# Designs tried in a protein design run: designed miniproteins, single chains, continued (2). Part 62

Each design is a single chain, and the fold is of that chain. pLDDT is the mean over its residues in the fold that is shown.

## One batch from the design tools (miniprotein)

Design m6137
Fold by ESMFold2-Fast:
Structure m6137 (fold): chain A 110 residues (1-110)
Amino acid sequence: MAVEEVERAAGELGKYAMKARSAGHTELVDEVAEALRRMAEAFRKGDKEGALQASREVYEAMERLGKALNDPEAVEAGRRLYEATQRAIDEGKMDEVAEVLERMAEGLRA
């Protein structure tokens, strides 16, 4: 299901964010967390265009994080989340995805 795809992609993204935090890139991790929070808010409002825009912001933040880690798999994790987000919107799974993203953002920022 699309929700499971978003959860898996967010989990992969979270692994790279935690690795970046351990390496001292706290500001980049906070940027990813804030983008995830905006994405979750857009999903809760049923704002499909806002959700896609926020998922692009997550992807851009992961590109910066991947460059700092010298790890292209971090960039790929962001791309997978963007693709899973489009499918979740098409399936109308807005509230379920919002809960996953809120939990992931809180885990990264705390």
Scores: mean pLDDT 81

Design m6138
Fold by ESMFold2-Fast:
Structure m6138 (fold): chain A 89 residues (1-89)
Amino acid sequence: MKTPMELRLEAGVELGMFHIYVSAASKIADEEQRERLRKILEEVDRKAAEFEAYVAANPDDLAGIEKATREFLAFLEEKKKEVDKIVAS
């Protein structure tokens, strides 16, 4: 069973991988696609900041942290699909 700390580490790794993925996508993107990718990255960074703020405010809420981490990971997966659609256009 993964601890809340291990889940948080996975969220951090996945966020880092998402930044790398968007950077790679931007290299083959046109100007319009790059602007759309930039907006998605800003949305992801804002959501990451909200997640970190929740964890900082609720350090003893292990169940809430686990839920928030899983929701953040699902959000990243959804945003990765949006990036895929932009690049495929």
Scores: mean pLDDT 82

Design m6139
Fold by ESMFold2-Fast:
Structure m6139 (fold): chain A 66 residues (1-66)
Amino acid sequence: SNELIETYALEIVEELKLPLEERGQIRSEISDLAKGLSDAGLFPEELAIKFAYIIVKETYRAKSEA
């Protein structure tokens, strides 16, 4: 759901101590990846959103450690 994606984006910003301005971009990236995973027909929407959250969070974690 849209609310879940927004919650996950805020969680990433808060946990990784990113600027609040990044929330919109992170939300967009979670939404786009979740849509891709769901459209592939391999995952139900709820699981696609959860996988997208995990992948995006680890991507931003890696960037902040570089």
Scores: mean pLDDT 82

Design m6140
Fold by ESMFold2-Fast:
Structure m6140 (fold): chain A 78 residues (1-78)
Amino acid sequence: MDPGVEAGALAAALGIYDELGVRSPLREEAERRLAELLAAHPEIRPLVEEAYLAGKAMAAHLSPEQALAAAERLVSLV
């Protein structure tokens, strides 16, 4: 998978979890995987920052249940 696509999905999921204030094993997994991708591909940092903010914004427009389901789906897609 393209590192930017994988990192974008993981960052968006982290944004959702952080906006909801939810701690989850999937959040911990996404954070670790994203850190590994950033270490290998530091050029994707601006994309990661943008995706994280997009995830936070998306969570604000969904119910908490819908937002959590979206975050879980994003982590599972990559």
Scores: mean pLDDT 84

Design m6141
Fold by ESMFold2-Fast:
Structure m6141 (fold): chain A 79 residues (1-79)
Amino acid sequence: TEEVSRLEKEAEELYKESKRQAEEAGISLDDVLKTKEELKKKYEEGDMSHRDLLEAAERVLELIARANELRFKALQEKS
Protein backbone atom coordinates (compact mmCIF):
# COMPACT_ATOMS: atom_id res chain seq x y z
CA THR A 1 0.00 0.00 0.00
CA GLU A 2 0.99 3.66 -0.34
CA GLU A 3 1.08 4.03 3.46
CA VAL A 4 3.44 1.05 3.88
CA SER A 5 5.78 2.42 1.19
CA ARG A 6 5.75 5.87 2.81
CA LEU A 7 6.56 4.50 6.28
CA GLU A 8 9.37 2.28 4.94
CA LYS A 9 10.86 5.20 2.96
CA GLU A 10 10.75 7.50 6.02
CA ALA A 11 12.39 4.78 8.15
CA GLU A 12 15.17 4.36 5.55
CA GLU A 13 15.76 8.14 5.47
CA LEU A 14 16.03 8.20 9.28
CA TYR A 15 18.57 5.34 9.21
CA LYS A 16 20.62 7.17 6.57
CA GLU A 17 20.54 10.33 8.71
CA SER A 18 21.61 8.32 11.80
CA LYS A 19 24.59 6.93 9.83
CA ARG A 20 25.53 10.42 8.59
CA GLN A 21 25.42 11.95 12.09
CA ALA A 22 27.34 9.02 13.59
CA GLU A 23 30.07 9.39 10.93
CA GLU A 24 30.30 13.17 11.53
CA ALA A 25 30.71 12.53 15.28
CA GLY A 26 33.23 9.72 14.71
CA ILE A 27 30.94 7.12 16.32
CA SER A 28 30.44 3.58 14.99
CA LEU A 29 26.76 2.65 14.70
CA ASP A 30 27.63 -0.75 16.22
CA ASP A 31 29.09 1.03 19.29
CA VAL A 32 26.75 4.04 19.56
CA LEU A 33 24.82 2.70 22.58
CA LYS A 34 28.05 1.77 24.42
CA THR A 35 29.58 5.16 23.54
CA LYS A 36 26.48 6.97 24.84
CA GLU A 37 26.52 4.99 28.11
CA GLU A 38 30.23 5.69 28.70
CA LEU A 39 29.84 9.42 27.93
CA LYS A 40 26.68 9.67 30.07
CA LYS A 41 28.57 8.17 33.03
CA LYS A 42 31.39 10.71 32.58
CA TYR A 43 28.86 13.56 32.36
CA GLU A 44 27.15 12.40 35.58
CA GLU A 45 30.58 12.25 37.28
CA GLY A 46 31.14 15.92 36.37
CA ASP A 47 33.19 15.55 33.18
CA MET A 48 31.31 17.74 30.70
CA SER A 49 34.18 17.93 28.15
CA HIS A 50 32.44 15.35 25.92
CA ARG A 51 28.90 16.80 26.09
CA ASP A 52 28.76 17.47 22.31
CA LEU A 53 29.70 13.85 21.60
CA LEU A 54 27.12 12.59 24.14
CA GLU A 55 24.44 14.74 22.48
CA ALA A 56 25.45 13.39 19.05
CA ALA A 57 25.20 9.78 20.30
CA GLU A 58 21.76 10.50 21.82
CA ARG A 59 20.54 12.05 18.52
CA VAL A 60 21.75 8.99 16.57
CA LEU A 61 19.92 6.63 18.97
CA GLU A 62 16.75 8.75 18.73
CA LEU A 63 16.84 8.55 14.91
CA ILE A 64 17.27 4.76 15.07
CA ALA A 65 14.37 4.49 17.56
CA ARG A 66 12.10 6.56 15.29
CA ALA A 67 13.09 4.49 12.25
CA ASN A 68 12.28 1.27 14.14
CA GLU A 69 8.89 2.72 15.20
CA LEU A 70 8.02 3.52 11.57
CA ARG A 71 9.11 0.04 10.41
CA PHE A 72 6.92 -1.48 13.13
CA LYS A 73 3.95 0.61 11.91
CA ALA A 74 4.63 -0.56 8.34
CA LEU A 75 4.50 -4.19 9.51
CA GLN A 76 1.18 -3.53 11.27
CA GLU A 77 -0.26 -2.04 8.04
CA LYS A 78 0.86 -5.14 6.06
CA SER A 79 -1.20 -7.30 8.41
Scores: mean pLDDT 79

Design m6142
Fold by ESMFold2-Fast:
Structure m6142 (fold): chain A 60 residues (1-60)
Amino acid sequence: SVQSLRDTLLETMELMDAPKSVIERFEQDLAASPTEADKEAVILRALQELQRELDEKVAG
């Protein structure tokens, strides 16, 4: 669900110590998305970007 994906992304952002500006941009993009599918796309894209950064630093 959109809620589940959003929660996962926020958890990842907190783990990565993401700047407030990044979190605010994500929330703004999510709020500006007209459909659940668009919201999912925003969340998934942001999650993949943060996961990539996390993998480079932590996961190996």
Scores: mean pLDDT 74

Design m6143
Fold by ESMFold2-Fast:
Structure m6143 (fold): chain A 79 residues (1-79)
Amino acid sequence: SDQLQQLIQQAKDDIKKKAADAVKEAGGDAKKAVELIDQGADPIEVVKKLGGEEAAKKFEADINKIEDQYGAQVQALRD
């Protein structure tokens, strides 16, 4: 159970880091992005607001890859 929770937390941390990086690359406030996500804001909406449409599209593609990677690991722990 702790290992499953650890993987979920790692996925969330990876998503948050990717959001901050996408916002920073677009010239936006990466620290503000982290703060909003920690407050429960949708990471894609945060990247769109602070980094713009292109940053949000790139970030959405990165999230899909992270979900695939961690989803497989989470499934393995349940079976």
Scores: mean pLDDT 79

Design m6144
Fold by ESMFold2-Fast:
Structure m6144 (fold): chain A 71 residues (1-71)
Amino acid sequence: KPALIVTIEVEKGKAAEVAEALREHGVEAEVLSDDLVRALVSDENFDAFREAAAEMHERGIKVNGVGAEVA
């Protein structure tokens, strides 16, 4: 199945923290700016992506927007 490029807009200054959490869960992620993260999400790593997102929500990091496109 094709992977998705997911762009996540987060609270300003939190992009690096979100990208690191994604990488710790085995999701490829890069920081685009201080509030923007790009992640490569597939069926294989979707549960890991969801777990990282849950941890960020627990830490109180606000997600302002999410976009997805075929990789």
Scores: mean pLDDT 81

Design m6145
Fold by ESMFold2-Fast:
Structure m6145 (fold): chain A 109 residues (1-109)
Amino acid sequence: ETTTVTVSGTVSGTVNGERVEGEIEPMRFRGTGTVPVGTYPATLTFGDVTGRGELTVTSDTHAEFRGQGFLPDGSPGPELRLDIRADKFVPRLMELRTSDGSVVRLELE
């Protein structure tokens, strides 16, 4: 059966030189595989902003995303950062929620 993993963390970005930060509420996922330690091309979607960048898996339970955000018209938006903590392993596909109810999706390419 698919292994369940609990993921939490923080999401942040820089908009006009100001830092924006949100807490990700702990969420449970059904894992289809572990992402090994390394750096991977990834896409982060937060509302209407799509971040293109890299997910760096630093351990079995910790990963960090950094990327350039793009608005729906393709223009450059805020830079996006996501810090991920997991209890068992980092899943390859994640849909997370911030404490304010916003949805954050992370996908490896």
Scores: mean pLDDT 71

Design m6146
Fold by ESMFold2-Fast:
Structure m6146 (fold): chain A 77 residues (1-77)
Amino acid sequence: MKDEILQLLDDMIANTPDPSMRQQLEAIKDYVEQERYDKALFMAFAMRVDAEFAGDKDLVAQLDKILDKLIELIKSK
């Protein structure tokens, strides 16, 4: 599960031309690697809100996958 989240983040980073968005995704990845899932969840959720406001449906769908996996990790203990 952690490895799956990291793979999704790496794929998003590789396909993101926007430097500020890439930096946010890298910060989420760093939090996941440190197992600071609460901070990763907060940052991913904030990014999703911005994406939804911007009408970026593809980014919202990708962030939803990351959020679902992060929530499962937090619940697993």
Scores: mean pLDDT 82

Design m6147
Fold by ESMFold2-Fast:
Structure m6147 (fold): chain A 99 residues (1-99)
Amino acid sequence: TRREIMLEEIEVRLQEVEKLQITLLAQIEEGRQAKDTALLEKVRAETLGLAGEVIISQAMAQSLNIGEVGKRIVKRIMELVDALQQAVRDAAKSLGIPL
């Protein structure tokens, strides 16, 4: 069904966000330690792209009234992206960079 296809798509998106979180968190720490403004700006741009994917995933979940499993997956994606956005802001703030 359309719901089954969408749940599968959201599950794949979760797996990709989890992989990216590991990489992006490492790059945030590298940028913080090296005071690399360009690296932090690059990671911020990638994190904003993921925030866009969250909005789309939420809209899909709302329009199709997906079950508790789908809601849980979307919530987890949101939590991962929010944590990344906060980590970028904290790193930028520690260096006096307005991000």
Scores: mean pLDDT 78

Design m6148
Fold by ESMFold2-Fast:
Structure m6148 (fold): chain A 94 residues (1-94)
Amino acid sequence: MSQEEIQEILDIAYSVFDQLSDTGKFYLGGFKLFLETQDKALLPQFFMFLEQLVFEGLVDAAEEIIRAVLKHTKDEELKRRLREYLEIIRRARL
């Protein structure tokens, strides 16, 4: 992902920053680091932030982030996992 694509995704996360708990703000750090480095060792931190958004009721932000990452990422395994997670979120809302 380019710096511009990463910033698009981060802008979504920052749009709900004031609504985040201290835990959510902590996981945002790991989420940002994964996006900037693409280090697969940080992939759990990326998903912990998405799960924390859902837990805090920020489901629309989580879905928007997932769709933005799916649009820009070239990682087929990440795309598969994000599509699975998006489906879980959608089913939980029904």
Scores: mean pLDDT 86

Design m6149
Fold by ESMFold2-Fast:
Structure m6149 (fold): chain A 71 residues (1-71)
Amino acid sequence: MDAQIKKFAEEATKALEEELRKRGVALSDAEIKAIYDALYTVGKELAAQGASLEEVKETLETAAKAIAASK
């Protein structure tokens, strides 16, 4: 499960980075790491509460969209 949560956090972070890059917004390595760490933490907490892998993936995708909207 942990490896899948890391993968979902990486994919969500990458999608966010690419979306912002298309808009002319470049994230620093530190900002990318902070976003990944935040998404990974959310994913771990959801899994600890018994959330399915599908629920974790969907929640991380939603969180990434919310972060993009704040830029």
Scores: mean pLDDT 81

Design m6150
Fold by ESMFold2-Fast:
Structure m6150 (fold): chain A 69 residues (1-69)
Amino acid sequence: MAEEHREQGHLLASQGDLEGAAEHYEKAIEAAPKGSEEQRRGLFELSEVYRALGDEEKAEKYRKEALEL
């Protein structure tokens, strides 16, 4: 379920596992209905994780995708 993947992503991010958090946010986005708030939230959270990883290009890409939903 999308929410379960998002919760796991939050847990991993809180532990400093930003790469693991990104994987789970990606799974949350895949599991969410297209155009849903769950998909939008997952995209914003993935954007923030990539920004924390220093990948500004991916961060902006996912932020833009979330805003276009």
Scores: mean pLDDT 81

Design m6151
Fold by ESMFold2-Fast:
Structure m6151 (fold): chain A 114 residues (1-114)
Amino acid sequence: SKVLELLKKMIELIKKNLSGPSKEKAIGYLEKAIKAVEEGNAKEAIKYVSEAADIAVKELLKQGKTEAALEVLDLAIETLRAIMKEMELDKEATLTAVGAILRLIGDRLDLELQ
């Protein structure tokens, strides 16, 4: 699964760049996202990917690791797009995924401009 491959890459990136409670929490959400994907629960997978990205990006920026934060945002956007392509989504899950992608794109643009 492309989705599972991307989730594993995001876990590896977080492991390389973060330590402590924020690392454990972000990885915990990504492990929950993997379970949700395996269970066919796209809505929960979208929520967990979004929560993991928010935690990781905030902590990376606090540590001055802007390039790693951009990489997390790019992987999260790609993962959410893969979920939309490969999983069954109802209308509400689709709108949630689109909203999450747009928010992450906005976060990425803010970092590129600063």
Scores: mean pLDDT 89

Design m6152
Fold by ESMFold2-Fast:
Structure m6152 (fold): chain A 67 residues (1-67)
Amino acid sequence: MSEEEARKLFKKYDKNGDGYLSEEEAIKALVEAGLTREQAEKLVGYFKDSDGKLSEEQFITAAQLAG
């Protein structure tokens, strides 16, 4: 997955425009990007910050770590 694909998915799922994805939104975005649900849940659990949200940079890092 390219960094640009990850950014595009982030923007698609950041529907409220707050610059973060919720845990559920991030899992759905990573699954759409080709990860299994189990891989997505593990990565989101590792990279989530604050109240279970991922920033754009955390999301891109998680997507790149997946391969």
Scores: mean pLDDT 77

Design m6153
Fold by ESMFold2-Fast:
Structure m6153 (fold): chain A 87 residues (1-87)
Amino acid sequence: DYLEEARRHAALALLAAAAGDLERAEEHLRLALEAIDKAEEEEGLSVERYVGEKLRAIGDYLSGVLLGAGSTLERDALLAEARAVLA
């Protein structure tokens, strides 16, 4: 199930980000977004739109941090949101 795969990778991305491993967080986030795209393509449905929107917001934040523009306060807020989505 691509949606279960997406949730698994999203959880791993959050754990990596919380540990400060932004490279691993970015890789798992990328895999989560790819799994969502595959689920939408094969099912023809915008399934898990809320999860996809939250993961994209996390991706935007991680991209900013990797470019030296992110902040720890925004990271903590996004991690809290993503933990809620994955619960």
Scores: mean pLDDT 63

Design m6154
Fold by ESMFold2-Fast:
Structure m6154 (fold): chain A 83 residues (1-83)
Amino acid sequence: MVVEGTVEDVKKFVEEQIKAALEKGDLTVSVKVRMETKEKAEASGLVAKEVARDFGAEAKVKIKGTEVEVEITFSQELLEKYK
């Protein structure tokens, strides 16, 4: 799903998606956001990586202009913590 907004909105959205995925026992979650500027897109990618890291997950970020695609991968061990 495409989300448009501020960097703070992206942070909240990514946190919500991570929690939902962990509750379902999914090994991956993908989010796509579109920002107003390339600078905001880059900031959103960094924030998404930070949020994923705080949960102990890995994030792969792809930035194309103002579009940010984030693929977050969870380990089996991380899923065990959220059972």
Scores: mean pLDDT 76

Design m6155
Fold by ESMFold2-Fast:
Structure m6155 (fold): chain A 65 residues (1-65)
Amino acid sequence: MVELTPEQQKLLLSGLSEVSQALADNASREELEKIIEETRQRMEEAGVPQHVKDYVIELLKQVIE
C-alpha cells in the first residue's frame, strides 16, 4: 500500500470531497474529469511523487465509476 504524508492525505480527502459533492449534485462527466485533472495539477505543482499521484488519481476515478 502507498503510505501518504499528512499533506498528501489532505489533498486526497479534498479531491474525494469535491468529487463526492459533484456526484451528489448530478455533475456532468466533464465536471468530474475536470476535478480529477485539477487535483492532478495541484499534486504536480506540489512536487508529489509520481506513484502517489497515480494512487490518488486512481482512487478518485474509482469513486466516479
Scores: mean pLDDT 78

Design m6156
Fold by ESMFold2-Fast:
Structure m6156 (fold): chain A 97 residues (1-97)
Amino acid sequence: VFIEGFPVLDRSTASEEERRQHALEVGIELAKLGLETGNPELLAAGVVTIAEMLKGEETAEELGKLLGELLEQGKSAKEMYEEIKKKFPEIAKEIEK
């Protein structure tokens, strides 16, 4: 099965840094897709991945908790993204690149 729109990495020869960069790129594309389609679950998945790759596990867990609460409140992808821009502006900046 061919997956269009996602970067492909040869994991047999990839360094840890290259694997991290690939995960970051996938996270950014998932977040953008979530925003474009109005899907808050895709936005949340992408944003948590970006946080883990850029800031580490502790920040990803904090952001994941916030996004989980917003999902339970029935917030839209747009409303969720506004909260991300307010509390984690560096992650929003990566999506806007």
Scores: mean pLDDT 76

Design m6157
Fold by ESMFold2-Fast:
Structure m6157 (fold): chain A 97 residues (1-97)
Amino acid sequence: VAKRLEELARRILRENSLPPTAPQEVIERFVREGLLVPGVSIEQEVAEIIEALAARLDPETARLVSLVVIAELLKLREAGKDVEEYLAKVRAEVERL
């Protein structure tokens, strides 16, 4: 299941001319857009990010950014971080779009 989400996210990023997901580049983008504060763990703010995206962006943009967040969290999980709860929440938000 997680592999399919990563492949989907990577495909969406490629189709929209975004670079392949690199955790650092995704974090830097969210910091520039004011969605993350530098030095705060992404796991701590992911729920607030998803809620902000759903409230402020059109459905297609919110979905794309949510898929980028999923790809980021999948890479964090590969690094040994437990993010299953956040992946489930992101999936629920995307399914509601």
Scores: mean pLDDT 55

Design m6158
Fold by ESMFold2-Fast:
Structure m6158 (fold): chain A 77 residues (1-77)
Amino acid sequence: ARVVKSAEIEVYDAEGKLLARARTDEEAEALGEWLAPVIERIVSGEFTKLSDTEGKITAKLLGKDGKEWTAVVTVTL
């Protein structure tokens, strides 16, 4: 199995404003707890290969208030 060596998560609101960023496991846990009460579902997800060791995941999230958010995860494999 391919192991993720590092990941950075960035969450943007419907206007493209950066709301939260996680670069450590502790920050990722805090981000998940912050998002859980406000996000209804994942609408779409796209994977883009950046290099042989790097990928980018762009996810569209639907908020419980009907607003669309964007999550960007940059991963090193």
Scores: mean pLDDT 76

Design m6159
Fold by ESMFold2-Fast:
Formats: structure tokens, C-alpha cells, sequence
Structure m6159 (fold): chain A 73 residues (1-73)
């Protein structure tokens, strides 16, 4: 599976999680994107989790955004 196909699959999974209001699943998908080196996708998914999540989920998502931004710098 190439990078572009993997990015699309993770974004689709994240979109489904957002529809269900599952901020923790968005964080889990964002972390998988981060681990796979898909830093822009990780930021996008984590920012979705920040908007809909509780304080603990937002803290985890903010950590993912920070790490992904550091990798892109």
C-alpha cells in the first residue's frame, strides 16, 4: 500500500469517527498516522479530536499535533 492510499484510508476512518462523535477514535487514528510518518494527516485528525473531545482527549490530541509539527519543521 502506497502513502497516498494509506493517507486516504486514515482520513476516511477519521471522518467516520467524527460523524459518530468518537474523539478517542480520532486520536487513535491520528496516532497511527503519526507512527506511519503521515504528519499532515495526523495533525488534521488530531485537530478534529481537539474540537469534539473532552479535556483528556484534547490533551492527547494536542501532543500529537506538537510532535507532528516538530517532524514537519
Amino acid sequence: MDEEVREALLLIEGAVAKIYGDAQHLVDVARRALEEGLYEVAIELAEMAIKIGDPETRQEAERIVKEAREKLA
Scores: mean pLDDT 82

Design m6160
Fold by ESMFold2-Fast:
Structure m6160 (fold): chain A 56 residues (1-56)
Amino acid sequence: MIEVEIDPEKLTEEWQLIAETDEYEVRARYDKKRNLLEIEIIDKKTGKRYFETKPL
């Protein structure tokens, strides 16, 4: 499991690299209109993308 602490005050509406390992790349952005955190996890081995949203 990837545990990433995200500070929403430092997030912008642009995708930012939050965490990177040999197996995964984690990006996040803030949707100001919906007050949602959007997270994209990319599996570097398969190229598969997982998309998650979290209310703030």
Scores: mean pLDDT 73

Design m6161
Fold by ESMFold2-Fast:
Structure m6161 (fold): chain A 80 residues (1-80)
Amino acid sequence: SRSAELVEEAKKYLDEKFETIKPKLSDEERKILEEGRKKFVADLEAKLAAGEELSEEEVVEMIDKYEDEIQEKIDELRKK
């Protein structure tokens, strides 16, 4: 389905972005991204399993929200 294709594209995008930034991250920051990605992927997979149809726009909005939440967690870690 198109929804399944969009989820796989989102996973690939996040994986490629993570590999690009990984050398610049601390071990704690990497854990934040790894755990966040695991949760984000699980949430998308759950929507597919429930038979929800996802648009490209909805997937992009979910990625943007995910990236904002991860950035906030990293920023909080860097304040300590």
Scores: mean pLDDT 80

Design m6162
Fold by ESMFold2-Fast:
Structure m6162 (fold): chain A 79 residues (1-79)
Amino acid sequence: SESFEESLKLLLEEAKKLYEKVKNEEYEGIEEDGEKALKLLEELEKYLESTLPESEEKEKILKEIEEFKEEIKKVLEEK
């Protein structure tokens, strides 16, 4: 389970890197990529909520995912 949590943290870190690129650079397909990222984060959030036991680490990851989703939504709103 710890190894799984570590893998999820790495995935979140990769998603953050992609978001920083999207945020700093405008490119064709940015809206589509943003929507895909949002869906992935939403699925990940639901998966973590149902799969992992309650812990400080779980709360931290879920909070980061929610904040990340909000930032992506703002980018998509402005297009």
Scores: mean pLDDT 69

Design m6163
Fold by ESMFold2-Fast:
Structure m6163 (fold): chain A 98 residues (1-98)
Amino acid sequence: SLTTETDPLVATSMLTLAGRQAFKDGDLEKAIELYEEALKLSPNNVIALRNLGDTYFRMGDIDQSIQYYQRGLDVARRSGNTDMATRLQGRIQRARSS
């Protein structure tokens, strides 16, 4: 388990990279666990929010997918990350169309 002794941004980055690898390997349950752990350390991590949305979408849990994308969109908008906001809007539209 990761400890609070590690810089939370570094720990979050490591967890999101591990989660992305689990997602690529098709281990969606492990990907969710890793991304949720990342969000416990950094609740406003847009990459973890987006990737968790992508994972729930792949599982067919459209409602959870949209909720995580919306959380990420709100964070991106508040931080002025217009590129990420646009990408998340596209993901929400895709999820609603499924």
Scores: mean pLDDT 86

Design m6164
Fold by ESMFold2-Fast:
Structure m6164 (fold): chain A 66 residues (1-66)
Amino acid sequence: LLSEDEVLTLMSQVIEEGQAQGLSLREVVERVKELYEKIRDQMTPEAKEMAEKVLEHLERKVRELE
């Protein structure tokens, strides 16, 4: 099962890759959501809680910019 640190690393890599490709924040959030759905059954409960908080934070940032 994926730990909090492993999930955070994967999410950070998706964010950095998206930003490097010139994607909008909305597009980056969609990529992170795709990652979450792909790995959701492989996460520990603590990692899942962390991932949900990260996604909530990113969604809030999208709303603030739009």
Scores: mean pLDDT 82

Design m6165
Fold by ESMFold2-Fast:
Structure m6165 (fold): chain A 104 residues (1-104)
Amino acid sequence: DLKTRKEKYEKEISEAEKNGDKLKLAQAYFELGVIYLQEGKYDEAEKYFRKALEIAREVGDKYLEAQALIALSFIYRLKGEFEKADKYYKEAVKLLQEIKDQPE
């Protein structure tokens, strides 16, 4: 259920903070954002997706950055902030295109 999943990711956040694992921390924040979104708690979901986005940018994880931008776009659409939603969505699509087309 949502409570069990929330407890799991809150534990993963605590563990990642203790270990200094920024990528794990960003992933756990993203998953908490998804849970809050499923609960209809859009302000809480936005906060966690923003935390995930900030760390993803810091560590250079373009895929997680794009996922967080898509999630934020979706939340802004649900809030009726269509121009902001469109901006985040276009940024995410551009990042995903760069990941796909750029040689390793």
Scores: mean pLDDT 85

Design m6166
Fold by ESMFold2-Fast:
Structure m6166 (fold): chain A 94 residues (1-94)
Amino acid sequence: SIEEQIAEIRRLTDELVAALLGEAPEEEIRALMERLRKAIRAMLDATFSPEEAARVEAGIDRALAVAEAETDPRSRATLVGVMVHDVIRAVRER
C-alpha cells in the first residue's frame, strides 16, 4: 500500500540521516542511499505513469547529485530530507 511504502521510505530516510550525521563509512551511506532509491522507485511505479515517474526520478537524480557534492554532513542530511519530502508530497497530490 502507499501508506506502507511512505512509512518504509521515512524509516530509510531516518536511518540515512542518522548515518550521514554520524559520519558513517561511505559504503554504508551508499547502501542506504540505494535502498532508499529502490523504495522510492517502487512507490513511483505504483503511483504514476511511466512518463510521470521518469520526471519525478529526474528531479530525485538532480537533488541527490547536489547532496553528493555537499561536504557538510548536516547540509547533506537536510538536502536528502527535502528531496524525500518533495517526493512524498508529489505522490500524495498524485
Scores: mean pLDDT 84

Design m6167
Fold by ESMFold2-Fast:
Structure m6167 (fold): chain A 79 residues (1-79)
Amino acid sequence: MIEEEVRLEIEAALAALRGDDARAKELLLKLPGVDEETAEEAVALLRDPANRPLVLQRVIAAARRLGDEATAAEAERLA
């Protein structure tokens, strides 16, 4: 359960980093307790250029912890 939530958060952050706000919102809405307003606020935070280095580092670290080297490599290319 918690691993699936972490995967959804990583995928949402990566979608936002690619500029795919619609996909990021869709993925965030699958998380328990996330409504449309919360998802839109989260996408805005993920899209903030000031947050980009922190978001990238978190995605890379989380993807590696899950053994998802392909996602980690994609995030590294977006840095």
Scores: mean pLDDT 80

Design m6168
Fold by ESMFold2-Fast:
Structure m6168 (fold): chain A 102 residues (1-102)
Amino acid sequence: MLVEEYRAIAEKVNAAYEKGFEEAIEVAKKEGETTDIGRMIYLALTAEALRKAGVDLEKAEELEREALTLHAQLMARVAGWPPAVAAAVTPADMEALAEALR
């Protein structure tokens, strides 16, 4: 299931992060070649790297937006929403749902 996939990929990336930030990016990149979860983590880490370097900030913002959109869509899929609805979900929709469940 998607939750188990998320946990497995997150554990791999976190283990690599203990060795260094670049190692975490490489693991996320490889996982992102076959999974949406890996792609989301790779985009987020690459955006952070660009911000730390102080270069291509517009690209960093674009990657962050893509990562947040993928995160929202993945959370909708985990919640069992219909595929068409999950594909249309935005980060704002997920924040509204989280607030409603508090």
Scores: mean pLDDT 75

Design m6169
Fold by ESMFold2-Fast:
Structure m6169 (fold): chain A 89 residues (1-89)
Amino acid sequence: VEELVREAERLLEELEEAVRAGDVERAVELAREIRRLAAQLASLGALEEAARFVRRAIELLEPLASKSAEVAEEVEDLKGLLEHIESQL
């Protein structure tokens, strides 16, 4: 769990950089990877950590979602995962 948490934190830092650079392709890849790690954390019972990482990813992606339909789609997928995780809390 600790290693997955550190990996998620690293991916969030990379996502922040990709969003700042306007790198839509990289932001989409990172959003998908964060979603996979958050789902894995949730499956291991780390629901609070999973929810926190998903919320942060949504916040970071918001500026690009207005410019890219692909990013907006990833945000909707993350919101769906967040709703599922929160239903288990």
Scores: mean pLDDT 84

Design m6170
Fold by ESMFold2-Fast:
Structure m6170 (fold): chain A 74 residues (1-74)
Amino acid sequence: AVDDAVARYRAASEELRKATQLVKEKGLRDNPGLVNMAKALAEKEGIPVEEARKRLVELTREHQAASDALLAAE
């Protein structure tokens, strides 16, 4: 349903926003996107960069899927 797609889109957008804000707060000068977000998230949560990158890729995939669902529903 559109409502489910909106809820998922908002949840994924909020998580991506938090990751982006974390990069800005750490003052990472070179911001290649996912790489710096993965490093910042890994440092914050004490997890490997590979795990943080996987979480961000999953979030971007969910965000894209929710966006596609919204576009399909107008």
Scores: mean pLDDT 69

